# Ledger of designs, part 69: designed miniproteins, single chains, continued (5)

Each design is a single chain, and the fold is of that chain. pLDDT is the mean over its residues in the fold that is shown.

## One batch from the design tools (miniprotein)

Design m18548
Fold by ESMFold2-Fast:
Structure m18548 (fold): chain A 110 residues (1-110)
Amino acid sequence: MPTDEELKEIAKEYEEELAKNPENVEALKLLGEAYRALKDYEKAAEYYERAIEVAEESELPELYAELGEAYRKAGDLEKAIEAYRKAAELGDLAALGEAAEVEEEKRKLE
């Protein structure tokens, strides 16, 4: 797998591509993945949100599930639950299990 330095360089290249093609869904998804791998979960969520704005309907369940995971890792459990439920509404029924897990995680924090 890429090193942190390689991931940062890849992120810069995709950000330059987005400056030229701001609706490039693949670049937005790869930036979300890169920042998640770098543990910058807030930036990962921002790129997944942007991907959702421009993605085709068929891509939305996956993107909302990825957004939910980014929010969960960032500690925003309420937004994570909302994103996972949205993924489930759009066809990813497995995301209902993820939403339930985050709800239990939030309950343990009280």
Scores: mean pLDDT 84

Design m18549
Fold by ESMFold2-Fast:
Structure m18549 (fold): chain A 75 residues (1-75)
Amino acid sequence: MSSSEIVFGILELLDERGEATPAELAEALGVPQSTVSRLLRSLEKQGLVERLPGGRYALTPRGREVLRRLREGRE
C-alpha cells in the first residue's frame, strides 16, 4: 500500500469514527503503527488532523474538505 493510500485510509476512518488512536488506525488499515504515527504527524503539520487529549486524532474542517476532494478523484 502506498503512502497516499494509507493517508486516504486515515482520513476516511477519522471521518467515519470521529476520532481514533494511531494503534486503532494501524489495526484497521493493516499497516505498522509507526507508519500511521509518522503520517499523522505530517497531516497535523498540514492542518488536516488535530491531536486530542489521550493520544487521539480527529479531522479538522480543512481535513474534511481535502478528503471530499480525494473521494472525487477516486470516482
Scores: mean pLDDT 83

Design m18550
Fold by ESMFold2-Fast:
Structure m18550 (fold): chain A 64 residues (1-64)
Amino acid sequence: MEKQLEEEVARGLGLMALSIAERYKDVKDPNLAKEILNLAELLEKAGADPDIVERLRKLAKEAE
């Protein structure tokens, strides 16, 4: 039951993270790419939607 709430919160955080990453991907900063990857790993551990995590990893690759 608590897992359902955690998944919903993680999903919301993931969507916000995607919006932030999308805005900053064009700066082509390697440090930013690492931060986005770290965020994706954190969200994956928190039980975030795998699709959101995968999209964050793609944005990190584009930011590099």
Scores: mean pLDDT 71

Design m18551
Fold by ESMFold2-Fast:
Structure m18551 (fold): chain A 99 residues (1-99)
Amino acid sequence: GTVTIEALSDAEVEVRVTLTGSQTQTLAFREKLKKGEKATITVPFAAPGDTLTVEVTALSDGKVKITATANAPGYQTTSDSAEVEKKGDRATVTATVTA
């Protein structure tokens, strides 16, 4: 699966990515992005029911779109997206590997 953070304006965000299910992983980072830039993180999925949860906190004013996509060989691709726009805004997106 993948997590994509796309800056629709200049923005700074804090991102927490959690994979749960057959395996557990947590990654936290901060990104300072200029309008049009994208940050992409790849997360390995192993089994149906593996869930990717992405929490984004806006550290500055600026519109940012987050997209979480869950895919595994032989299963359906699922995706979710949200936007943050103002300093202090939070968004959560979740994608699960579906049989």
Scores: mean pLDDT 79

Design m18552
Fold by ESMFold2-Fast:
Parts: sequence; C-alpha cells; structure tokens
Structure m18552 (fold): chain A 63 residues (1-63)
Amino acid sequence: NKLDIAIKIQEEAIKLGLPTFSVHPELVSTGLVSEESLLKDLENYKKKHPEDFEKLLKIVLSK
C-alpha cells in the first residue's frame, strides 16, 4: 500500500512537471531498489517539497 502510493506520487509529479524522486520506484519490483530506500526518498521529498507532496498525496488518494 505505501509502495503503491509512492509510485503514484512519482507518476503524478512527472505528469504535473513537479520535482520527482531521485530513484525510480518501478525498480523496486525488479529488486534493484529496496522498498525501504524508496520510502526514505519519499520522506526526503516530503521534507524538501512539502507543498508539492501534500498536493500530490491528495490527488493520489482521491483516485
């Protein structure tokens, strides 16, 4: 669930031309990136871009 939300936030960020995560969330499914690393990247994004994060989270949760 948290992983799915992180992926959707990245997709919406790309769609809206907003800053994205440094690591691609889709790589988690291939074992190249851990879920923990992705969630840390999401927390860093939330800290660095809090307004963008809140906007993206609301969009993702409304779907």
Scores: mean pLDDT 71

Design m18553
Fold by ESMFold2-Fast:
Structure m18553 (fold): chain A 72 residues (1-72)
Amino acid sequence: SDLEKLDEASQKVAAGVQALREGRYDEAAKLMGISKEEAERLRTLLENRDDPAAQTEANSLVVKAANKVLEK
């Protein structure tokens, strides 16, 4: 069901975020369905925590990742 796919997607996104926190960009990219370059970009944006524009861009990448996982 769509609900089961949502739960699986949620678990993959959570694992991807954990991999990002640990600096495992390749694994994070694969889990989140984004490129390694996008994963590295997301980490860089999260490090600019005092910049609202950087936070907005980071949120957009997370939403993109969630949508990609849900589509697969």
Scores: mean pLDDT 73

Design m18554
Fold by ESMFold2-Fast:
Structure m18554 (fold): chain A 58 residues (1-58)
Amino acid sequence: GELYRATAPVPATAPDELALRPGDLVEVLEEVDDEWVLARNLATGAVGRVPKSYLERV
């Protein structure tokens, strides 16, 4: 998938969501809808949904 970076802290508010810290690199695995992606945190290996608005393409 494409590489992105978290631009802000992302809290996980549901069990299927991915928590991120600013600067975390993620691989986008799949687009869930127009607002959410399924991504993997490259540092932790955790997978979950993330809002696209918190991600910046590297």
Scores: mean pLDDT 83

Design m18555
Fold by ESMFold2-Fast:
Structure m18555 (fold): chain A 83 residues (1-83)
Amino acid sequence: SLEKVLEELKKAMKETALAAVDEISRQLPDYKELAEEIRKKVEEDPEKAFEIGPLLVYALSLAKQGRFDEAKKVLEEIYEKLK
């Protein structure tokens, strides 16, 4: 059913978003507190994982490329969307 598919997608997106946040915390220790706030909002509202999941993966990709200033800017924009 569509409902079952949606629940499975919600779980997968939440797990992906939380994994990305955890890795961002390791790559950008100066932004650990902000990453933890994002994690908390995803845990409180898993629907947010659909909205910000791709942006979190993008921020992580930038950090892995050494583009830390760009990664930090994306992370701050994600947090503003969650306020």
Scores: mean pLDDT 82

Design m18556
Fold by ESMFold2-Fast:
Formats: structure tokens, sequence, C-alpha cells
Structure m18556 (fold): chain A 65 residues (1-65)
């Protein structure tokens, strides 16, 4: 069931990046982690999977800088 699989994957990405966001004291870094989670989740249902994953990576890099 593709829709259920996509939903489960999207939720897992959102939960992972939410945990990273909750673990940081920096509002700027928290925002980058949350945005990365949204982009990873969107990539599960998007035709532009590569572009979304590249954007997510840039946000993770910014959060870790």
Amino acid sequence: QQAQDDANIAKAWLDRYQALADATDSPERREHYLRAGELEAQATVSPDTRGLLEEARRHVDAARA
C-alpha cells in the first residue's frame, strides 16, 4: 500500500528531525532541522526527490555548522 508506506516514511523523517530540533537550544538551528524534516517527508511523494533531498542536506549542514 504505497500511500500508507509513504505516510510511514514521512512520519519517521518528521519524528527524527523533530527530535534533533528539540535537542538544540538555538532557534536558528532548530528551524533548519525542522525544515530538513519537512523536505525529507515531501521527497517521499514528490517527483523532484533529488532536489528536495539536496535542500534538506543544506539545512542539516547549516544546523551543524
Scores: mean pLDDT 80

Design m18557
Fold by ESMFold2-Fast:
Structure m18557 (fold): chain A 67 residues (1-67)
Amino acid sequence: MEELKKQAEELIAKGDADRAAGNLVGAMQHYNTAAKLYLELGDIEKAKEAFDKSVEAAREQLARDRA
């Protein structure tokens, strides 16, 4: 259980770093994986937060692709 919490937090940090570097696809993947881990832990609040971050990264990617 403690291992999964640490992994989820590390994935959020990786997603945030990817997003800051402009790697929006990488950010989405890390946030989605973190959301799944939080759901397995029963932490619905953090799972929703991670999912929302993934959606925001997806919107940014689409906006850039369409100019």
Scores: mean pLDDT 82

Design m18558
Fold by ESMFold2-Fast:
Structure m18558 (fold): chain A 58 residues (1-58)
Amino acid sequence: DELKKRLKQIIDTLYSTGLLSEEEAKELYELLETDIEKAKQKLVELNFISSPEEVELT
């Protein structure tokens, strides 16, 4: 599933950059398998948090 692959890459990136805790990453990986819609919502929420550079880029 192409969508699952993309979401996994996003989760991997967020975890690697320290924006996701180990617990959050595990939950998101489980959601990719059981409820992809919830995984998307969680990623949107975390993506909002991952844009602190907006303060500098404005």
Scores: mean pLDDT 67

Design m18559
Fold by ESMFold2-Fast:
Structure m18559 (fold): chain A 70 residues (1-70)
Amino acid sequence: MAFSGAEIAALFRRYDTDGDGTLSIAELRALLASLGLNPSDAEIRARVDKDGDGVVTFLEFVQLILSLSA
């Protein structure tokens, strides 16, 4: 599978209702599940939630999607 920048941006914006450019870990899981991607909490945290802040920036989201598609 491969995700274009437009596809990634559209999905992020659908879940980023505040327009802050961040998602919670729970929102990210729901978004990924809607794409047919179902990483575990451990996989998500290993990639993006290193500080335990519970938020994921757009850049971190893009990196996660690219790592899951590789």
Scores: mean pLDDT 70

Design m18560
Fold by ESMFold2-Fast:
Structure m18560 (fold): chain A 64 residues (1-64)
Amino acid sequence: KVEELAQKATDPSLPLEERAEAIKELGKLGDSRAKQPALTGLGRIAREDPELAAKVLKEVSKLV
């Protein structure tokens, strides 16, 4: 569950949209184990698409 979403969030071979969705799902779970993978994945997206990263961060901040 958390581990599967963490892998998707940080997998550079997946489309940015799928990685962003994984980060949002990690935020919805409210699990403390989700924080590090979500931050790592968000940082990776920010390098490729900073606008998308900003949107994801705003959504995750509301959930976490």
Scores: mean pLDDT 74

Design m18561
Fold by ESMFold2-Fast:
Structure m18561 (fold): chain A 70 residues (1-70)
Amino acid sequence: SKAERSGEIFREEIKKYLEETKKLTKNKEYKKLYEKLIEMLERIIEKTEDEEFRKILEEYLEAAKKVLEK
């Protein structure tokens, strides 16, 4: 189903994010950590076929991008 596929995509992208950000988190590199979060969300949005879930992710992504622009 589309929901199961979106769940698999989310799991793989979260796993990648956690591995890539482990050192950034330890070093308190919060701006880079936020940039990696945005990149992950953009990849999930591109791959997901769940329209309701995509909308939630897009709303969060817009909020996250505004934090980086300050």
Scores: mean pLDDT 78

Design m18562
Fold by ESMFold2-Fast:
Structure m18562 (fold): chain A 60 residues (1-60)
Amino acid sequence: MEEAKRLIVLGQTYMQQGDYDKAIELFSQARRLAERDGDDGLARAAQRLLDQTQQLKRQS
């Protein structure tokens, strides 16, 4: 639903600002909501963003 998509957009904004901790939290929430909604595609997208953000945090 809309809520999970909004969390993804907000998470991307924090990631762009270098706030990886907040981005990880938002993507985790988006994944959980997508799973509850049965949106498997959105859940996978949120998981990929989580993985990418965690990698960026380790590099910085």
Scores: mean pLDDT 84

Design m18563
Fold by ESMFold2-Fast:
Structure m18563 (fold): chain A 79 residues (1-79)
Amino acid sequence: ERRARREEAGVLAVRGKNAFDAGDYETAAEHYRRALELLGAENAPAVTEALAEALDKLGRTEEAERLRALAAEARARRG
């Protein structure tokens, strides 16, 4: 069900941001990854960007750069 997945992903994205704001970047990355599993990275560039920022804070710079590239492509396709 699309609606249920979108609602669940929204809750996960909020929890991810709360964890990020608290400095818990590992928990933030986990919540954002779960949200993207429900939405698809190409359909959620803002969540993909948030995951990339959390990964940068964890020193996973290569993974963060790949995710930012995916988010930029998704945004380019939309406008």
Scores: mean pLDDT 81

Design m18565
Fold by ESMFold2-Fast:
Structure m18565 (fold): chain A 60 residues (1-60)
Amino acid sequence: MSAEEYVRKGGQALAAGNYEEAVEWFKKALEIDPNNLAARQGLAFAYRALGKKEEAEKVL
């Protein structure tokens, strides 16, 4: 599986309102590609949606 595939799954989870699932997918993308900007931005968005603003700022 590629980082891009995990980013797509994270985006689908965000669209469905499944923010905790989105966090898991974006974390998997970053395990493969730590510099993936889309995964970092998606993770930050998911953390903000969960009320974890400080964690969101640390990702970016």
Scores: mean pLDDT 83

Design m18566
Fold by ESMFold2-Fast:
Structure m18566 (fold): chain A 72 residues (1-72)
Amino acid sequence: MERIKIDLRKAPAEVVKEVLLKLAEEAKKLGLDEAAEYFEKAAELVEKDPEKAEELAQKALEIIEKAYEELK
């Protein structure tokens, strides 16, 4: 079981926003609407509050990890 982390401080805010929105789209395709909402909120906050954006992105990743655990 691998824990996925996003370090929002190592990339330009524009790139981080694009990655988070793409992750939200993929989460929606998997039926994980709650995770998608957290990624979308994180993307909105990347420039205003990067710490809060990182927290929300991590919550979305935890939802995805839990969903994969439930498949096994």
Scores: mean pLDDT 74

Design m18567
Fold by ESMFold2-Fast:
Structure m18567 (fold): chain A 78 residues (1-78)
Amino acid sequence: MAEELAEEALRAAAAGDEKRALELALRAAEEYARETGDETFAEVARLEAEARLAELAGDEKKAEEYRKKALELVKKAL
């Protein structure tokens, strides 16, 4: 469930495993979207997580592209 995945993400973050924390947070967002029907929220969360993973890998340009896509989705949802 989304809530349990979010708890696992927080434990991973507390342990210093930022990549695992982001992967678990993304899964929590996907489950939350399944439970609530908010697919836009899941897509925004996915793009933000992909942006952070790209940044951790040193790909700042790819991270910026993902953040820009997330912002465009948020603007459309409002």
Scores: mean pLDDT 74

Design m18568
Fold by ESMFold2-Fast:
Structure m18568 (fold): chain A 80 residues (1-80)
Amino acid sequence: MKPELLEPESEEGRRLLEEMDRVFERIQAGQKEMDAEVARLKAEGASPEEIRRFRREKLMELIPDYVELLKLAVEHVVLR
């Protein structure tokens, strides 16, 4: 059983925080993959233009997750 060191908020607030954590983990995973692949591209002698194109594409793939995180953050702030 996980120790409860802080009194949890309402069940609704707790579910919202759990959803935010899931989205945040997806964003972090995507950023790690991008950084690893950029390092690999640099090692393979990729041009600065190729690296910029790859970063743009990968960041664009993460935009929906960032938008979802922002929506959840707005709900958390406004519905308090």
Scores: mean pLDDT 76

Design m18569
Fold by ESMFold2-Fast:
Parts: structure tokens; sequence; C-alpha cells
Structure m18569 (fold): chain A 70 residues (1-70)
């Protein structure tokens, strides 16, 4: 399920962050953001444009959070 895939990605993100691999953490975070946006779209009947906007916002927030750790 998408939920199980998201949980596995979150575990991998935690491992990447623990290793100081911010590039891997961002890449995995982008993948998780896509799945989360799609899951919310399915749950709430969002348009393709709304799903893409959620993805872009989540990715931007993730990039900002990772930049603050450096």
Amino acid sequence: SMREEILRLRERIAEALAAGDFEAALRLGEEAARLEAEALGEKYGLSEEEIEALYERTVADTRAALAALE
C-alpha cells in the first residue's frame, strides 16, 4: 500500500539523516512527498493541479528544513 511505502521511505530518510547524507535524504523526501500528495488526492478527491501543488510545497519545505541543518 502507499502507506507502507511512505513508512519505508521515512525509515530510509531517517537512516540517511543519521549518516549525514542530506542529498539522499532530500531525494527520498521528494519520493515520499509524491506518494503523500497522491494519497491525499485519493482520500480527498483533489485535482491533479492540487496534488502537484501539495507535492511542490512539501518538497520546498523539505529543502528549507535540510538547509537549516547545515
Scores: mean pLDDT 83

Design m18570
Fold by ESMFold2-Fast:
Structure m18570 (fold): chain A 68 residues (1-68)
Amino acid sequence: SRMEKLEKRFEVAIKAAEEQGDLELAKEIREALEKGDYERAQRLVLEFLSRLPEDEQERLLKELQKIA
């Protein structure tokens, strides 16, 4: 379903943030999702992506696109 795919994309982003050591960002994304604030969760994911090195950003975007 659309919601299951959205949830999986956020799970991938949260895990990537944790792997990069950004535990606070991972926590904020989870809290936004728990509140149903998908707009905030998406903004946090985009902020995270913008801070990644170009090659890591491309890999994560490719992984997220496969869930679409």
Scores: mean pLDDT 81

Design m18571
Fold by ESMFold2-Fast:
Structure m18571 (fold): chain A 60 residues (1-60)
Amino acid sequence: SHLEDAKKSLEQAKKSLAEGDGAAAASAAYNGRIMAEKAGDEELVKEAEELLKEGLKKAS
């Protein structure tokens, strides 16, 4: 489901961020945001946006 796909993508984003891979974290967070939007889960969308922001900062 889109909800489960969103959760898996955001867990991958968190793992990549913890491992110092900002580019991988941003990519996973971006995918998680799209799936969260399709699932209609506004809380997960906000979480994905924050993870995307942190991933992009780390990648820079």
Scores: mean pLDDT 85

Design m18572
Fold by ESMFold2-Fast:
Structure m18572 (fold): chain A 73 residues (1-73)
Amino acid sequence: ITASAGLLLEAGRIALAKGDYETAVKYFEEAIKLDPKNGLAYRYLGIAYRKMGKEEEADKYFQKALELGAKEI
């Protein structure tokens, strides 16, 4: 449900701001489990993986976020 996913996204963003990238990834993965079409959660996963130096994983999640945004727009 979007409301529960929203709380997980906010927790993940706070973890990103603190540099806790592994914790941020876990929150964003849980948000995706609750709302698999949440493009914003995929975008933040991409940001977290990029911060961890995992460019291939980051690109994958950014592409998924774009696909989900294109369907809505």
Scores: mean pLDDT 78

Design m18573
Fold by ESMFold2-Fast:
Structure m18573 (fold): chain A 73 residues (1-73)
Amino acid sequence: MAEERRRRVLDEILREREEELANPPLEPLSEEEQRARLEELRRRLGLPESLSDAEILARIEELLLERERERRA
């Protein structure tokens, strides 16, 4: 996946998280819904299917933290 494309996806994810923090859902997501969201994020970021759910989550958090630092610089 191209670097510019990944940055755009990360910006979209950060914006989605900011929107959820401003308007939190009344009900927490089910485990099944959380897995579906994680799989969608994996696909959007072009991460390999060989990664476990924990590895996907860790990689997403790493990429988001890096992008947030870039945005603040």
Scores: mean pLDDT 75

Design m18574
Fold by ESMFold2-Fast:
Structure m18574 (fold): chain A 56 residues (1-56)
Amino acid sequence: SAAEEEARRLGEEGGLAGAAGDNARAKQLSQEMVDRFGLSDDEATALGVRGLIEAA
């Protein structure tokens, strides 16, 4: 769905920010996923980790 695609996009951006050492942005994007899409912290974290893996 479009919402899942957007949540994944935010997770990838968060993962990339984390890989770049921008922890504040990574946290901001993860929180935005929780707030906007009703994702659990675990789900938001999993999407962020996937973004890090895909960036490597």
Scores: mean pLDDT 71

Design m18575
Fold by ESMFold2-Fast:
Structure m18575 (fold): chain A 119 residues (1-119)
Amino acid sequence: SKLDEAIERLEKAPPEEQRKALSDLYNAIVEAAKAGRLDEAIEGVRRLIKLMEKLPPELQEYALGLILHAIDVLRSAGADPAEVVELARETIRVAEKKGVSPELLDQLRARLAELEAQA
């Protein structure tokens, strides 16, 4: 699938290409969500969270921003709030462990609170 190809590209990307590969993976997730392939889009976000843990700090910040936007896209596409809550919790866990931006982390916590209220 386009998603699997984007994931493989990011895993194999040299440092100078990682930002573009992250953007391509994000675009593949959004395309899957808009096409109603919500399970594929959710798995894509889950893979992005796992890959974020291995990225340098500046790209971890960028990846966290992409995950925040992907969560908003999944919500708009009608994804199960319980599944989106689990993605948000896992993102918070990884971001806290890696010391990623407090500002982005606060935005993610706000999304989590909204999702838990809708579940």
Scores: mean pLDDT 83

Design m18576
Fold by ESMFold2-Fast:
Order: sequence, then C-alpha cells, then structure tokens
Structure m18576 (fold): chain A 77 residues (1-77)
Amino acid sequence: AEEHYAEGVRLFRQGRYAEAAERFRRAVALDPRYARAWENLGLALLFDGRGEEAREAFRRAVELDPEHATARRLLGL
C-alpha cells in the first residue's frame, strides 16, 4: 500500500494525474482503510477531469475519517 501511495504522490507532482490515480487506486485496493490514499485518489481523479469518480473517493475518505478537514472541504461539507 505505502509503495503504491508514494509512487502516486510522485506521479501527481509531475502532473501525470491519470497514472497517479491508478497508483492510488492500487493503494486503496490493498488497504481499503487508507483514508489519505482515498483523499489523494480523489484529488488525482479531479485533476484528470473525472469529477464524479473523485466525489466517490472523497466520500470514502470522509467515511473513514469523518473529522478530516481536507476531505470535508473538497466535498463542500
């Protein structure tokens, strides 16, 4: 999980949002309770123009950590 997350962060910083989203998706597949990976998956999907899928990823992050300020702000909560 951590390896895929770290690679996702690297790809995101390079503007490779679709590839970053794939890496974050692998991270959450290995650890579905990885709230930060769900949040970053949402960000990568949003920047890739996949807003509907991004909202679902942000909802997952909020479900795992309801008090997480960043995920709540991104959902407009």
Scores: mean pLDDT 79

Design m18577
Fold by ESMFold2-Fast:
Structure m18577 (fold): chain A 84 residues (1-84)
Amino acid sequence: AEEDVKYAEELMKEGDEYLEKGDYEEALEKYAEALTLLIQTLGEEHPKVAEALEKLGDVYEKMGDYETAKKLYEKAEEIKKKQL
């Protein structure tokens, strides 16, 4: 479980690098892999899952898919509302 979280955090960092470079498809792949691992390891309502959803939303927004970005941001906000 700890190794999966570390790997997901590394995937998030790789996604950040691709996002900054404008490699949106690669950023989506990295953030989606991280999201899957975080859900499996920590559950759907964990704050780290909300972070991954926000990052996916950021990529879709930069790609001009505002509807998908909005849905991802809303899901992340609902998770955060259940945390302090």
Scores: mean pLDDT 86

Design m18578
Fold by ESMFold2-Fast:
Parts: structure tokens; C-alpha cells; sequence
Structure m18578 (fold): chain A 67 residues (1-67)
């Protein structure tokens, strides 16, 4: 699981602006560790300034990692 989490974090970091990377990485880890719901992750990504397209791209990555 841990390796899949770090792979997902790396993929997310490549898709988001540099300013949003710390928030996106933390939200990705928290979601995949079961500390955060998917909706809470979406809300945090939107608050960090991501577009809806970027938010859904991150969601796709984390759902693939969780499966």
C-alpha cells in the first residue's frame, strides 16, 4: 500500500501547479490512508486553487491507486 500511495502522490504532483503540490500531496496521502473522505479531498483541492478538471484528474489517480 505505501508504495502505491507514493506513486499516486508523484502522479498528482506532476498534474498540479507547484503552489498546490504540498496540499495535493497531503490530501492524496490522507485519503489513501483512510484519514479523509473523497469529498473532503475534493474540497481541499478546490480550496488550493485547482480547476474542476485538475480535481477530477487527481480523483482518478487516487481511485486507481485504491483499487
Amino acid sequence: MQQRIEEAVGRVASLVPERARPVAAAATRDYLQGKMSLEEMRERLRAAGLSEEQVEAVVKIVEEAKA
Scores: mean pLDDT 81

Design m18579
Fold by ESMFold2-Fast:
Structure m18579 (fold): chain A 62 residues (1-62)
Amino acid sequence: SAAQLAGLAELERLREEAREVGYDPEVERLIKQAERHLLAGDFERAGRYAREARELIEKRKE
């Protein structure tokens, strides 16, 4: 679906940002969970995992 493709593009952007701040296994786990739920059509849980990953990436920038 268009929503799944848009979500996958957002997750790829998060992966790029994660690479810039350095490897974190928890960030990778959260992005993979977001992708899994997105592909399953669970947009609510996908969004939660993506937000958690974004919060950890921001914390690493501090």
Scores: mean pLDDT 82

Design m18580
Fold by ESMFold2-Fast:
Structure m18580 (fold): chain A 90 residues (1-90)
Amino acid sequence: SKKEQAIKVLDELIEITSQFDDPIMRSVLAMLEGIKKQLESTDDEAIHQRLIQFAISAGKVALDALKDSDKELVEKVQENIKRLEELLKS
């Protein structure tokens, strides 16, 4: 389902952001964990769409914070953002 695919992407973003201890990435991690918890708690598709949009926004903040960091991690965050954007289109 879209919900299961979004949770999988959130788990990958959480894994990446949890590697960092700066205030911006800690805030992004907390936001992603909150979004995941809310997504798991509801089957409302309209709420899922809003939560996926919030996850995309959080991912973009993480991406900006990762500028000048490991290129492989930057590419993984970009790919996960694209996966979330594709879920919004379906």
Scores: mean pLDDT 85

Design m18582
Fold by ESMFold2-Fast:
Structure m18582 (fold): chain A 64 residues (1-64)
Amino acid sequence: MIEELPGTPEARALVRELWAELEEEARRRGLDPEEIRDAFYNVNAAATAKLNAVLDALAARRAA
């Protein structure tokens, strides 16, 4: 599983924890967790950059 999962075990754990937190927060803020999951699905190349994009998307959705 060297190239199977991107990043490190720490990154994988972080993604799972962020997903759980985003799902809960999305529900509270009236966001669709399925759309947030789509963003997470693509978080595998550069976790840091992707996480920043997810936060930006959440801010935009919350504003709408």
Scores: mean pLDDT 64

Design m18583
Fold by ESMFold2-Fast:
Structure m18583 (fold): chain A 57 residues (1-57)
Amino acid sequence: SVAELKEFISKRLKEVEKEYERIEKEGPIGREDAERLRELGEPTAEPVRELTRLDEE
């Protein structure tokens, strides 16, 4: 549902913010960290995939 999609997007945005803050605080961003941020930076792709999976279950 739309409500579920909004919640997933909201959670993803908060996770991205928290992860970004952690990396900034702990030092330089490595190659793996850069790829992780790229994945987290696309919240619409991940929540859509999750919703499709949940609907199938």
Scores: mean pLDDT 60

Design m18584
Fold by ESMFold2-Fast:
Structure m18584 (fold): chain A 81 residues (1-81)
Amino acid sequence: MHREQGEEHLAKGEELEKQGKYLEAGAHYLSAGNYFLEAGDYERAAESYLKAAQAFTKAGEEESAEIARKKAEEARKLAEA
């Protein structure tokens, strides 16, 4: 199920972040957000996208960080609807 895939990507992102692999961590956090969004879990989608933005910022990927921030804001609005 999409929720389980989101949880797996979130866990991988956290492991990679602990290793200092911020670009790879950001990509996994972004995937986690996408899976949670498809599952209708808008709160965890927003949190995952925000983690992706923070990881991309640490990796120096400002454009990817901005895209992830916008996705987090959109998911947050869906959670509040």
Scores: mean pLDDT 87

Design m18585
Fold by ESMFold2-Fast:
Structure m18585 (fold): chain A 77 residues (1-77)
Amino acid sequence: AQEHGRLAREYYEQGKYEEAAEHLVKAGEELRKQGNLVGAAIAYHEAAELYEKAGKKEKAEEARRQMLELVRQANAA
């Protein structure tokens, strides 16, 4: 999670928004596996915003769906 978060920041600073979003998705997957559903939801939310900036609308919608599902799971616990 920390490594992917750092790489996402580096790509963001270079204007490489799709690559930054891909690393945020990987960070979210790692956080989800650790049971950190709130942290995972935040990572997917940030990934969706960066996919929108990159013009990758379908990938942004997928990331938003993952975020909403994780928020539902966190609220049910």
Scores: mean pLDDT 83

